# Designs tried in a protein design run: designed miniproteins, single chains, continued (4). Part 33

Each design is a single chain, and the fold is of that chain. pLDDT is the mean over its residues in the fold that is shown.

## One batch from the design tools (miniprotein)

Design m13123
Fold by ESMFold2-Fast:
Structure m13123 (fold): chain A 100 residues (1-100)
Amino acid sequence: SIEEKLEELERLLVAMYTLGAEGRLDLMRERAARMKELLEEIKKEFPELSEKVEEILRLIDQALAALEAGDLAAYERLMVEAGRLLGEISKEIEKKLEEE
């Protein structure tokens, strides 16, 4: 269900913060790949959220690039912004599910 996908995305986002602090890039890439898969599925189900989903995908890619460059501060800022936008799409989806 869409609720299960949103819950998995939230768990993956939390895992990315922990793995980022530990510098475990290989595990972070696996988690990021799963997040991108789930975000693409959400984009297909809610095309009106496409722009926000694409922004989250861009932020995740930039965060990983920053971490690989050793810029942990940029990584943290970008992941906070990704989490904020994910929270926004989750609320919008919840409202749609309550109305249908």
Scores: mean pLDDT 84

Design m13124
Fold by ESMFold2-Fast:
Structure m13124 (fold): chain A 96 residues (1-96)
Amino acid sequence: SMAAEMARMRAALEEQLALVKEVLPDAKEAIAKLEEALNAPTSEEASELLRKAHEAIKEKLEKIRKLLEEKLKGKDISSWTKEEIIELLKEAAKEI
């Protein structure tokens, strides 16, 4: 149902918003777009706002990704907790 699809979209958006606030607290434009997406009346509008949020932090995300590739080289993260992953993302974000 559309209601179930919207509920799943909002849950994903809430998780992404929480993660961005933890890792990139100064990314005000991305945070604002994610908050707008949570209040979007349709999944299409929510998806467009999510895309705009990602675009606003794209350069920072690419730098974090490259740094993580170096830090995680030869490591298996399948046993890591969500908190350990978030802490690693925070450390990477501070280095860029």
Scores: mean pLDDT 81

Design m13125
Fold by ESMFold2-Fast:
Parts: structure tokens; C-alpha cells; sequence
Structure m13125 (fold): chain A 87 residues (1-87)
């Protein structure tokens, strides 16, 4: 499996855990974050592209009204925490 395909699969499988952690870090409703993750996955799949941290940060920043840099940093922290919890 390509690194891009693995990334997309990771976001699909951990989307609920990721949404919860991001919602906690950003102080926003989990439902809005989950909707944003699902939108990013659909957008990437429709275009035959992988879901990347950049696409997630862009989609979530737009939905939450936050700067991409703030969302991107929170996304990195959330991914590290979710990854450690599964290992």
C-alpha cells in the first residue's frame, strides 16, 4: 500500500478518536470536527488523492473559522496522542 493510501485509511479508521481529541484541543464541538474529517476524506477520494494533514487542516480551518496553522498544530498533537494510544 502506498503511503498516501495508508494515510487515507488511517483517517477513516481513527476519524472518531481524532475528532474527539481535536475537539478537546480546539475547544469546539466534536460533531463539527467529525463532519470536517469526513468532508476531507470524500474530497480526497473523489479526486483519487490521499487525505493529507494539509487537506484536513484546510477543511477544518474553513469549518471552524480558525487559521490553518492553529488547526495543523492541533492536528499533529491529536494524531500523536491517538497513535500512542493504539500502540
Amino acid sequence: MSPEEQRTKEFKELKEDLARELARLLGVPEEVVLDGIEEAIERAEKEGKAVTSAILAEVLAKRLGLPEGVVGRALTLALNKVEEAKE
Scores: mean pLDDT 75

Design m13126
Fold by ESMFold2-Fast:
Parts: structure tokens; C-alpha cells; sequence
Structure m13126 (fold): chain A 73 residues (1-73)
């Protein structure tokens, strides 16, 4: 799975690409401590989007308990 862009200010829309995404699947943005800070909106089986929260620092996309590349907000 990949995320683009990998950095952005609060309000930036990030796109996650991968496989096996479901609308009821566990896809979220998590902070460095693993706490969910924003949910992802599933667009298709291979695409999800989320909006950067007003939480500065390094965030991770978590898909079914697995973390992807970091995002800087």
C-alpha cells in the first residue's frame, strides 16, 4: 500500500492505494501511539481517502492492524 501526498497541512486530502479495501474494513489514520485520529473513506477496493486532522506530527495509515508509510502533518 502507498499514500500520496506523504505530507500536508491539516485539511489536506490523502489518497491511499492498495488492495482488499472494504467500506466496513479497518482503515484509519493513527498517531505514533497507535490511536486513531481520523477514519478513512473507502472509494474502491484499491483506493481510500482521508482528510488530515488538526494533529501535527507523524501519522500512519493502518490497514487491518498493519501500518504503511508515515505521513507528516
Amino acid sequence: SSVTPTSGAAGTVFTVTGSGFKEDGRIALVDAQGRAVAPAKVVSETEAKFTAPDVPGTLYVEINGQRSAPITV
Scores: mean pLDDT 71

Design m13127
Fold by ESMFold2-Fast:
Structure m13127 (fold): chain A 67 residues (1-67)
Amino acid sequence: SLEEIEEALKKLPDQVKVKVNGVDLGWLSKEDVIALVRGLRAAGHKVTVEIKEENGVPVVTINVEPP
């Protein structure tokens, strides 16, 4: 759920690496990532989020499909 995604993101460091549909967006704040996921879902997109650690760096992978 969106609430589960937001709670997972809130537990991350203040800055995280972000990928959207395989495109590297670089470093974003966790607040900006939460806002992005909220906005995409509000626009009717199907959003899936995966959180991984790669070489000690938290990486948030967001996959977005059309409504």
Scores: mean pLDDT 81

Design m13128
Fold by ESMFold2-Fast:
Structure m13128 (fold): chain A 76 residues (1-76)
Amino acid sequence: MMTVEEAAELVKEIYELVLQKKYEEALEKFLSLPGKEVLDKLDESIKFLLDVSARVLLSKLTGEKKEKLEKKLATL
């Protein structure tokens, strides 16, 4: 099980990949995020980075990749 600290670090990595326009790598890491029970414990600033990253990825991804992201978001 991923710790809250590990999840926070993963969210920061996803955000940095989004800033670098590496959307496919960002999606791969996003899909590896833990369940809601861990993510709900994240600091509000990290939750903000996660929300921004998700919104950018939803706007940039298409087809099956967008569907994978939408399915992951539905579990969070």
Scores: mean pLDDT 86

Design m13129
Fold by ESMFold2-Fast:
Structure m13129 (fold): chain A 105 residues (1-105)
Amino acid sequence: SEAEQLMRQLTELSAQIRDALDAGDRERALQYIQQAQQTLQQLKELVKDSDPELVALLDEALKTLQELQDAIRRNASDEELRALHDELGKKLGEAQDRLLDYLES
């Protein structure tokens, strides 16, 4: 489904963000974050009227992406950026699990 494809793209973008941060390429990390925000908004619109609980989880992931973007822009430590990326991974995992439940229902 389109929702599954968008979720796979989000997982790939999350890995690309981590790899860019690990390489110290914060400019590239910001580009991937912007792409992830756009993809996440597309997924949110697709499921908006079907699964309000999934929408809430996607909103939490969007908030974490915004916090990560802001932290990069204020030159936060690598440790802080890793912690925020770990939180993003957790929120995307929760959204993915909910999406799979929705699609199997």
Scores: mean pLDDT 87

Design m13130
Fold by ESMFold2-Fast:
Structure m13130 (fold): chain A 77 residues (1-77)
Amino acid sequence: SGEEALEAAAEVGRAVRAKDRERALEALQTLKEIAKRDPSPEVRLAVQLLRRELEEATSDPDPEVAALARELLAELE
């Protein structure tokens, strides 16, 4: 649901700002699962809201974090 996606997006934002890669990886995986399960406009808007943090995460030295961020950004276009 959009509410689950917003919660997951907020967690990604917090983890990225805190430089906590373990939390960022977990939150990004959760958001990806929600987006795959529910391709609704509400979920897409949650990902759009997180665009800046996702763009920053594509530069993360953890290749899994960077890959998940790129996959989520690709869903916006």
Scores: mean pLDDT 78

Design m13131
Fold by ESMFold2-Fast:
Structure m13131 (fold): chain A 71 residues (1-71)
Amino acid sequence: SSSDELLEQLVEELRQAMRLMRSLGYSFEEIRDRLNRMAEGVSSSLSPEQRARLREELDRLLAEFQREYEE
């Protein structure tokens, strides 16, 4: 669906933003906290299904970046 395509694009844009923030010297904790605040800020505008999907994709993205910081 178009909603799925937009979510996939948003996740990719967030991934690119996280990589940029890392290159600028932000810690994993700073990046995580910023993205969590951004997700909270848009949650009231999303359906429960959209919120659940965004949360799932963000958790996956954060796990990937945490691994990069531990390596």
Scores: mean pLDDT 76

Design m13132
Fold by ESMFold2-Fast:
Structure m13132 (fold): chain A 63 residues (1-63)
Amino acid sequence: GSKISEEIKKAIDDEMNKYRAEGEKAAAQNPSDKEKILHDYRVKGAQAAGKAAKAILEKKAKE
């Protein structure tokens, strides 16, 4: 099995799920701004996921 692909997928999923959960919690506290809050946290999650995946890829590419 491709351990590298699984590691990258897990890093992406972990960051996306983390920011999604935080966004949903923040949106629950501010329902009038729900869509904006969810969007902002989704963007943060995607950026964090991309950074984490890139770091893993760059480290593994040297093997």
Scores: mean pLDDT 80

Design m13133
Fold by ESMFold2-Fast:
Structure m13133 (fold): chain A 73 residues (1-73)
Amino acid sequence: MEELRARAEEALAAGDKEALLEAAAETARLMAAQLSPEELRARLAAPLVIESEDPELAERLAAALRAALEAAL
């Protein structure tokens, strides 16, 4: 997970949005797999906010995280 996070940060620094989205999706799936069903429901019930200077990227990251959490249920 930490390694994927580092890859996402490198992709962001390089401006590689596709690599960032791939790393974020992998990280979200690994994170969701570590959560209990109760934790997954709590995360899905809470407002999901991702701040970014690129609103399209922020929306895609939020969608990827939400999809990973829903798929893990």
Scores: mean pLDDT 71

Design m13134
Fold by ESMFold2-Fast:
Structure m13134 (fold): chain A 80 residues (1-80)
Amino acid sequence: MTREQIVDEVTTGVLSLIFLRGLNSSLSPDKLIDILNFARERAPGIVRELVDERPELTETIEGRMELMREAARRVLELYS
């Protein structure tokens, strides 16, 4: 898998996690759309940074899930 394919996979996971959290938190549709647009713009850059910092995490499914969780955390922190 290429670096860009991994970034795309992890970024898709981040967006999915944020969407599900928004639904579980009973956010208004407008607020959910706003946070998803923010995440779509910011997540790819954050994911690339994390992959560059910890390339070993791209080697396993467990590592890529850790990248997804950490990237989602950083996106939500920046949105707050």
Scores: mean pLDDT 84

Design m13135
Fold by ESMFold2-Fast:
Structure m13135 (fold): chain A 81 residues (1-81)
Amino acid sequence: MTPEQRRAEGEESVRAAEELIKELEEELKKVETKEEARELLLKLVAVKILAAEAKAGGLTEEAERLLKRAEELEKKVDEIL
């Protein structure tokens, strides 16, 4: 891939991660079971992968911000489990 394509993919990964984080925050408000909480952990893994892709695209600060938000959500999921 060209450097321009990698940056563009990184930007798409940031957008996808932001949307997934928003979805996770909404789902956390509705979670009632430990099984549902475990499903949210799998989505958090996806956010971490997207953050790694953003970092590979040169978006280091955005990637670090996404990882911090994912860690905060993971702690909230752990409170339910």
Scores: mean pLDDT 81

Design m13136
Fold by ESMFold2-Fast:
Structure m13136 (fold): chain A 64 residues (1-64)
Amino acid sequence: SAREALERAIAALEARDYETAQRHLVRAYLLGGLSEEEAQAIGRALRARDLATAIALLRERLAR
């Protein structure tokens, strides 16, 4: 499910496993768990090496 993909992406980011996180983020997006705007914001944070912001955005999405 999209929720499970988002949870797995957070766990991977907390483990500094960027390749696994990227796969789960793509899956979450394809399942409709992330909007294009949300996916772009998370992508920008990850390119900036801002893990705290990327994780915060994902947790905020899960809270909805």
Scores: mean pLDDT 85

Design m13137
Fold by ESMFold2-Fast:
Structure m13137 (fold): chain A 80 residues (1-80)
Amino acid sequence: SERIEKLAEKIAERIYQEVKDADGTVDVEKAARLVALYLWPFGVTEEKAREIFREASEDGDGRLTLEQLKEAVKKLLEEI
């Protein structure tokens, strides 16, 4: 679990740096596309990533904070 948490944090930080908007949040669609590219060897599809990331968006606005992105990536890694 510690290795998964550390990996999730690194992946989330990288996504956040590449696709964050001026308000400090990331678009679910952009984040899902990027994480599917990082995790394609593990069979992660953009569709599956999008589902999990939408669930992590507490307000249903299609936006994720870095904290929400970390939790979403961790859940995605635990499902593969």
Scores: mean pLDDT 82

Design m13138
Fold by ESMFold2-Fast:
Structure m13138 (fold): chain A 110 residues (1-110)
Amino acid sequence: MAERLRRALEELAKSPKKIKIVLKAHTDEQLEAARRLAELLRKYGVDVEVEKIDKPTSTETLPPEEAVQALVDFLEGLAEGARAGTIKDDTIELELSVEQLRALIELLES
């Protein structure tokens, strides 16, 4: 999983179409985790911002492992679409749980 995530991030960074990722956080713990993940993503050349929001925008039902797999699959598809020129939007907005953010941080730091 870590290799797939790193490869997807490198492909996104190399894409001629620059994609911006906005990580939304509504709790202080989620905000701290989102900022740490954003720092790691920027090391791969990805444009990432963290936005504090007053209310949650996503309904979370997936366990962290399944959510990480789904996010990796999504990022791989995003990298492919950016390379193929099929993505119209230049900004992707995501809200991830504290557990999902921590799982991604652990994956990228390992």
Scores: mean pLDDT 72

Design m13139
Fold by ESMFold2-Fast:
Structure m13139 (fold): chain A 97 residues (1-97)
Amino acid sequence: EALQAEFDAGAAILALSTILAVAKRTGKVDVDFAERISRQAVEAARRLRSLGHDKLAEEVLRITAENLRQLADIAASTDPEGAKRLRELAEEIEKEV
């Protein structure tokens, strides 16, 4: 169970980091995909916390929120509604740290 949660968290963080790298290069942000991946990271972090891995869960949540804020900043000029959605999600995630 812990190993699965760690794998799920790692996979989600790698996917979100890839979305950010593409966004920095292209100026394009897939908001719906970023939200889905971020929710997967949050679910994995919550599982880690329930298993007593609080520090790892906090790190996963912090990295997820940081990536979402950067994505929101990139999206702000082309998709202000999408940017707002990502920023609000980052704020919700930050409250769980």
Scores: mean pLDDT 88

Design m13140
Fold by ESMFold2-Fast:
Structure m13140 (fold): chain A 114 residues (1-114)
Amino acid sequence: LSTTLSELQTLNQQLLDTLSTQGLDPNTPLTSVLSTIDPLLKAPLVDIDNDLGVLALRLAVRKVLNGSTTQSDVEMLTTLIKQILQLSQQVQTPADVIALLSLSKEALQLSQEL
């Protein structure tokens, strides 16, 4: 558990650092972030819940850090967070945003079931 928890903390910090280095904070709407990267992404993102991914990640990390999770749940959550972090660094198309949102919703659901 300790190794997995440290890995999870590192991934959360890397996500926050990535957002910070680009002048973005965790409360910045995803549509605003993406409109800065590629104006063509604006239209297909209108109906996306802008903050869900970052909120899900923060809630998931907090739940794990409170020690109220099993080893299996922590490993699954860590895998989802790694996928979210990887996709967040590679967002270039509307499909990437939809994938990121889907994984973030899955992480949020898992964090609520723990």
Scores: mean pLDDT 52

Design m13141
Fold by ESMFold2-Fast:
Structure m13141 (fold): chain A 109 residues (1-109)
Amino acid sequence: MNPLTEEALKRLEELIKKEKDEKVKEALERLKELVEKIEDPLAAREVLKAVEVLERIKNPEARLAVAEAVAKGIEESLEEEDPEERVRKIEEALKEGVEKAREIMEEKR
């Protein structure tokens, strides 16, 4: 397994252990299963960035939005043969998740 993937998985396991919201926990567990399939170091780096974002978000609804968006992006990336397109799908999914998280946090204040 790629060292960046191993790091992402370890950090996701710590997030899952600390998570009190059942829906967020399920989304993080799904994300973990998808991350285990990542062999490409460039894709693994984008996944690690997503995990760092999840670690910084305290709002459960915002974390759920990011976790679900990134999971979808990874799932779609696994269907791509081009490594650059795989990275792009994960990066775009993370950006979408972060934008949704920001909207949620702005509405909740």
Scores: mean pLDDT 83

Design m13142
Fold by ESMFold2-Fast:
Structure m13142 (fold): chain A 83 residues (1-83)
Amino acid sequence: TKAEEARRLVEEAERALREGERFMERAKKETDPIRYTGLALRGVGAYTEAGLLARRALRLAEEAGDEELARRARELLRRAGFE
């Protein structure tokens, strides 16, 4: 169902967001410019993936009428920088 797909996408987006947060935390502690750039790019990539997954999850959650999944997806979009 759309609600089941939305829930799966929310969980995948949450995992991608956590990965992005871990890369950004590591980047903040990195003093080498090359290593910093690599970590930051991987972090941005993970945040982008999280945002795209969350956007699709929001659409499906709204179509399914699942207000809780829609709220979770919107929070993930905000945290990923997609608003």
Scores: mean pLDDT 87

Design m13143
Fold by ESMFold2-Fast:
Structure m13143 (fold): chain A 64 residues (1-64)
Amino acid sequence: VSREALEEIGRRLKERGSLSTEELAELLARGGVPRAAARRAVRAAGGGRVVDAAVAAGAALAVQ
């Protein structure tokens, strides 16, 4: 995953406290993760339609 994608995920979580699962999957895909792998990582981390910082961190670790 690119550093820029991880920084953008962190910035949005800091500002809003949460992301949608679609936003997180899209940011991971823009960061160089295949879209199918990004979606599986979010699912494996336990994300519903909205993800908090813990779910986002778990998904990012799962794709690295």
Scores: mean pLDDT 72

Design m13144
Fold by ESMFold2-Fast:
Structure m13144 (fold): chain A 114 residues (1-114)
Amino acid sequence: MTPEAVAAVREATRHLQRAVEALDKGDPRAAMQHASEAFEHAARVAELGDLEAAKTIAQGAFDVLSRAAEKLGQPELAAEARRIRDEVAKATTPQEVIDYARRGAELARRLAAL
């Protein structure tokens, strides 16, 4: 792993932790802002060649997205987030993870705007 990938993984982990804390405090919009950042870092980690770390980060961010969507009364979006999470687990190329992470970031921004 490159120093840049290590930094991206650390930033993603911090954002995921803050997203979980925001959900626990009843702030799903703040959770979605942090999840969006985690998705951006997952894409960066994938671009830097660490497929397994990128998949782990993206899966964590989709778990946050699913939980926040349920709290905002969006069960269909929560189900979609869980389906994409399962697809991320099966990804075999960095480009697949980048594409899923970008979709996750878009969904998180849309949910935060509700």
Scores: mean pLDDT 86

Design m13145
Fold by ESMFold2-Fast:
Structure m13145 (fold): chain A 88 residues (1-88)
Amino acid sequence: GLLDQARQLLEQARQALQQGDLQKALDLIDKVIDIARELAKQGNVDDAKALLQEALELGMQLLRQSPDSLIPQAIGQVLRVIGELIDL
């Protein structure tokens, strides 16, 4: 299901961050945000909120590790998570 897919993507994003693959981590976190949005649309607000909180923590770690060239994308991702959390 969507939850299992999102949890697998979160684990892959954590591994990518540990390996320094920031672009892969960014892309994986974006996919988690997309799944959380779909869960929210389906009325699964509690699971969407939990995924968005984890995505926010990983996005903040990514931003902290980001070179100047990646900062705009990393900031954009963090702001998107905050927006989705506010809309819940």
Scores: mean pLDDT 90

Design m13146
Fold by ESMFold2-Fast:
Structure m13146 (fold): chain A 77 residues (1-77)
Amino acid sequence: SAMEEGRFKHLHSALQMLTKDDLQNKPAAIAEFLSAVFKIPCPQDLRQKDSKTILQYFCQQLKLSPEHQQYLLSLVE
């Protein structure tokens, strides 16, 4: 849908502001950043996980398609 594609593009643009170093070494900061951008609270337990797990959570909260989720998750690796 157009709304889902808009959410995908917004998350993709937000991730473009992050470096690979941020994605590998600053998962809690990424959780805070994405939570602020999308106004979606991130659970405390999840903030202790890796960036891929945090990104997967936001993809699920934004109800992105499986194709869009797979694409964005590939950018963390």
Scores: mean pLDDT 83

Design m13147
Fold by ESMFold2-Fast:
Structure m13147 (fold): chain A 119 residues (1-119)
Amino acid sequence: SLLENAEKALEYIEKEKVPKEVLEETLEILDLLLEYLEAVKNKDGEKAKELEEKIAKMEEELKARVEKMKEEVENSENKEEARKKLEAEIYAYQLAGSIAALEVEGRLEEAEKLREKLK
């Protein structure tokens, strides 16, 4: 249910008016994932390794950011607003991953349609 997960994430992003900065960061992550897939297809082992390391670093940074945001929710005077910001960021990253997965499956039309919604 990659498409269902992507559509749910998109609905949330549109409803909550996710900041442009979060959407731009999501598109940058998506571009990085797609560059990695292209490098693998082109048998560019050097570029694929560099991108794999960059993606791994981003995953560690994302996990650290999510944990910090969870702590900020606990310590916030406005817990509901802090929680919505955390959820919006998580949904944006999940959407990027879902679009990349659709691209890998050759579902290019569906991936492009979702990507256009992020612009």
Scores: mean pLDDT 76

Design m13148
Fold by ESMFold2-Fast:
Structure m13148 (fold): chain A 86 residues (1-86)
Amino acid sequence: AAKEAAEALARAGELVGKAAFAQGDAAKGAGLAIRGIGAGYALEKVPEEKAGAVAAAEALAARAEELGNAEAVAAARKAIELAKKV
């Protein structure tokens, strides 16, 4: 559960980061990817970080929707569902 949520958060961060980079915002893209990976890592080490992981996934979903990237939106929504199951 926690590992699957961490992998989903990393994937969502990667896709949102790539979409932001494609719009010419490499710094924000990197920050979003790092946030996803960091939230997943924290959740694997400390299951009590579930609320933080859900918040990170929701932020990634909101940004993916702003970027209009359907694949990133789907990945972020999956990360929300998996984080909630931890």
Scores: mean pLDDT 75

Design m13149
Fold by ESMFold2-Fast:
Structure m13149 (fold): chain A 92 residues (1-92)
Amino acid sequence: SEAEVREILAEAELRSAGVVAELLIEKHPEVAEEVQALLDELRANRDDVEARNRVLARLAEIVEKYLTPEEKKEIEERIKEIAEEAREEGLR
């Protein structure tokens, strides 16, 4: 049960990070290699909360540096859709 909940939350994080990564790579190809490496690290560390938090913090720094307020709003809207989907799948 607790392990299942942790796996579900890790999957939701991966989906959200994937949306952020796709937009970053599309609009700023210069960060594609770093962003892809961060996604790979997130996938590899599903059970390491501290490692995942470091990856997410770095991804947030890249978002703040490279994305406009309009692009950040697009990400927010996509994440809201993922959160609703996750809720329908029983993620809480």
Scores: mean pLDDT 74

Design m13150
Fold by ESMFold2-Fast:
Structure m13150 (fold): chain A 80 residues (1-80)
Amino acid sequence: ETEEKIKELMEEIDKLTDRAEQAVAAGASPEELDRIIEEIFKLGRELDKLKAPSSVVARAIGHLLRVVGLRIAKELNLPV
């Protein structure tokens, strides 16, 4: 079922976003955040292959941008 696969991919993206937040709180390196960003990007590509609705793709992009924002803040030593 395509809907179930999309749901599973979004759950994985949610878990990776939570991991990124936990990693930042634990003092993770920028490289560790880069790995999480790559994983989210890969899952976003899987959503595209399944022809997920634009709303779902937008949500995945939102999660990606959130983690990228954390990565940039970490790089620039900005308070988060």
Scores: mean pLDDT 82

Design m13151
Fold by ESMFold2-Fast:
Structure m13151 (fold): chain A 81 residues (1-81)
Amino acid sequence: MSPEERLLRIIAEILEEAARLLEEGVPAEDVIKFFRERAEEAGVPKEVIDQLVAMIEDMLAQGEPAVRAFRFLADLARAEL
């Protein structure tokens, strides 16, 4: 597995876990914090974490449900594998 494929897999798994927390009723702000902390612990570069959070925040600002925002990015990361 390439380093890029490994990074995308890690990102997809954390985004999928975040989506599950949202489905369980955890507030979006707490799940975004969870995502940042888990991605940092997993060794995801800060610039990648900041970009993903910015995309989530942009989708939320456009009226997208938080679960759909996280699921969309997880599916996108999986599609690049």
Scores: mean pLDDT 85

Design m13152
Fold by ESMFold2-Fast:
Structure m13152 (fold): chain A 79 residues (1-79)
Amino acid sequence: ATLDSVEVQGNQLVLNGNFGSGFSNQDLKVLVDGQECQNVKVTAPNQITCDLPELAAGEHTVELLVKGEKVGETTFTFE
């Protein structure tokens, strides 16, 4: 699995990458600045979404875990 990019779309954080198969939404965890993002779900084979947390303007770190294993980390800029 790879995490290629992260973007903000409205009230959602959108993760793009190659996440593979053999997992469910319950196996996914997204951490923004070390805090768990809510309502993490697969919306397409190459896309995961979660609810955008309340963030200050600036750079934030995003980590993706699948079945407790960290599969990717990237950064994005909010406003």
Scores: mean pLDDT 78

Design m13153
Fold by ESMFold2-Fast:
Structure m13153 (fold): chain A 81 residues (1-81)
Amino acid sequence: MVEELRRLAAESEPEAARVLQSLLEKIAAGEVELLGLEVGPVEKVLLDDGVVVPARRLTLTVYDKKAGKTVTYTLLLLPRR
C-alpha cells in the first residue's frame, strides 16, 4: 500500500501530489499508519473551467497515532497531461 501511495503521488497533479507527499512523510515519521487505499473507477469530472476530464476517486484510511483515531481522506485524482 505505501508503495502504491508513492506511485499515485508521483503521477498526480501538483496539488494532490503535495497532499499525498505530506501523508507519506507522516507515515515515514511513524505519526500515522496506512490502513486502507482504494482507487475508484475512471469517471468523468467537470472542472471549474467547464472542461470534462477522466478522473479517479482515491480513498485513504489512516490511523492517527497522536489523536488515537482513524481518519479518512478522499481525493480526486486528475490525469497529469
Scores: mean pLDDT 76

Design m13154
Fold by ESMFold2-Fast:
Structure m13154 (fold): chain A 86 residues (1-86)
Amino acid sequence: FTPELEAEIDLALLQMIAAVAKISGELSVEEAERMVELAERVAALGSAEQLALAADALEEAAEYASSPEAEELLRETAERLRAAAE
């Protein structure tokens, strides 16, 4: 995989997890941790546009977080990615 393709795949997975969370109304800490891991990969290899989209997905998923821990992880990661995209 090229770095660009890897970031695109990780972003797509991140967006899918956020969409599933919205439909189910639930997101576990384990799912939040996986989203953070995917977001960190996008941050390492992705463009500013991909980082902004990843932050959007994390913010959307945070609205459906099942615990304060999951919500905080997602919001803090989204803030870091959004800052890096600027």
Scores: mean pLDDT 85

Design m13155
Fold by ESMFold2-Fast:
Structure m13155 (fold): chain A 83 residues (1-83)
Amino acid sequence: SEFERYQEAIARAARLAEAEQARTGAKVLGLPDTPEIEQTTREEVERLIAEAKAAGWEVEVTREGDVLLVTIRRPSAEALALA
């Protein structure tokens, strides 16, 4: 039953990511947020945010129950107006 719940979380993560990509036009990654994955996911997210910010991109992280959604957007118009 634990394995079945985990598979459902993965399937839900994929569907939520598709819905957000369709809604926003941004790239969205869906990840199951379980106790074992939580630490690894946090480290991945921190690295991704740091790299994206260094490149001038914007990253938003949202938690939906047992799913983490990472949204990557183009650089802010304000950040590009440095002239």
Scores: mean pLDDT 68

Design m13156
Fold by ESMFold2-Fast:
Structure m13156 (fold): chain A 73 residues (1-73)
Amino acid sequence: SEEAKEEALKRAEEAVEEARRAETVEQGVGAALRVVGEGVDLAYVHGMPMDEAAKLVSPYATEAVNAMREVAA
């Protein structure tokens, strides 16, 4: 359970790094969707309450979305 959380957050961190290096909106969107996907997997596959899963990935999702906005601007 805890190991699954740590792996999900590690993958979310990797996705945020990819979003920060994005040169196109598509790359940024792809990275942001991967962060969201980690939260969905924690809730759906590992039975974590959706609010808790969202709380865990929300900082990464925010960073990925902000990186995407910078590319779009």
Scores: mean pLDDT 78

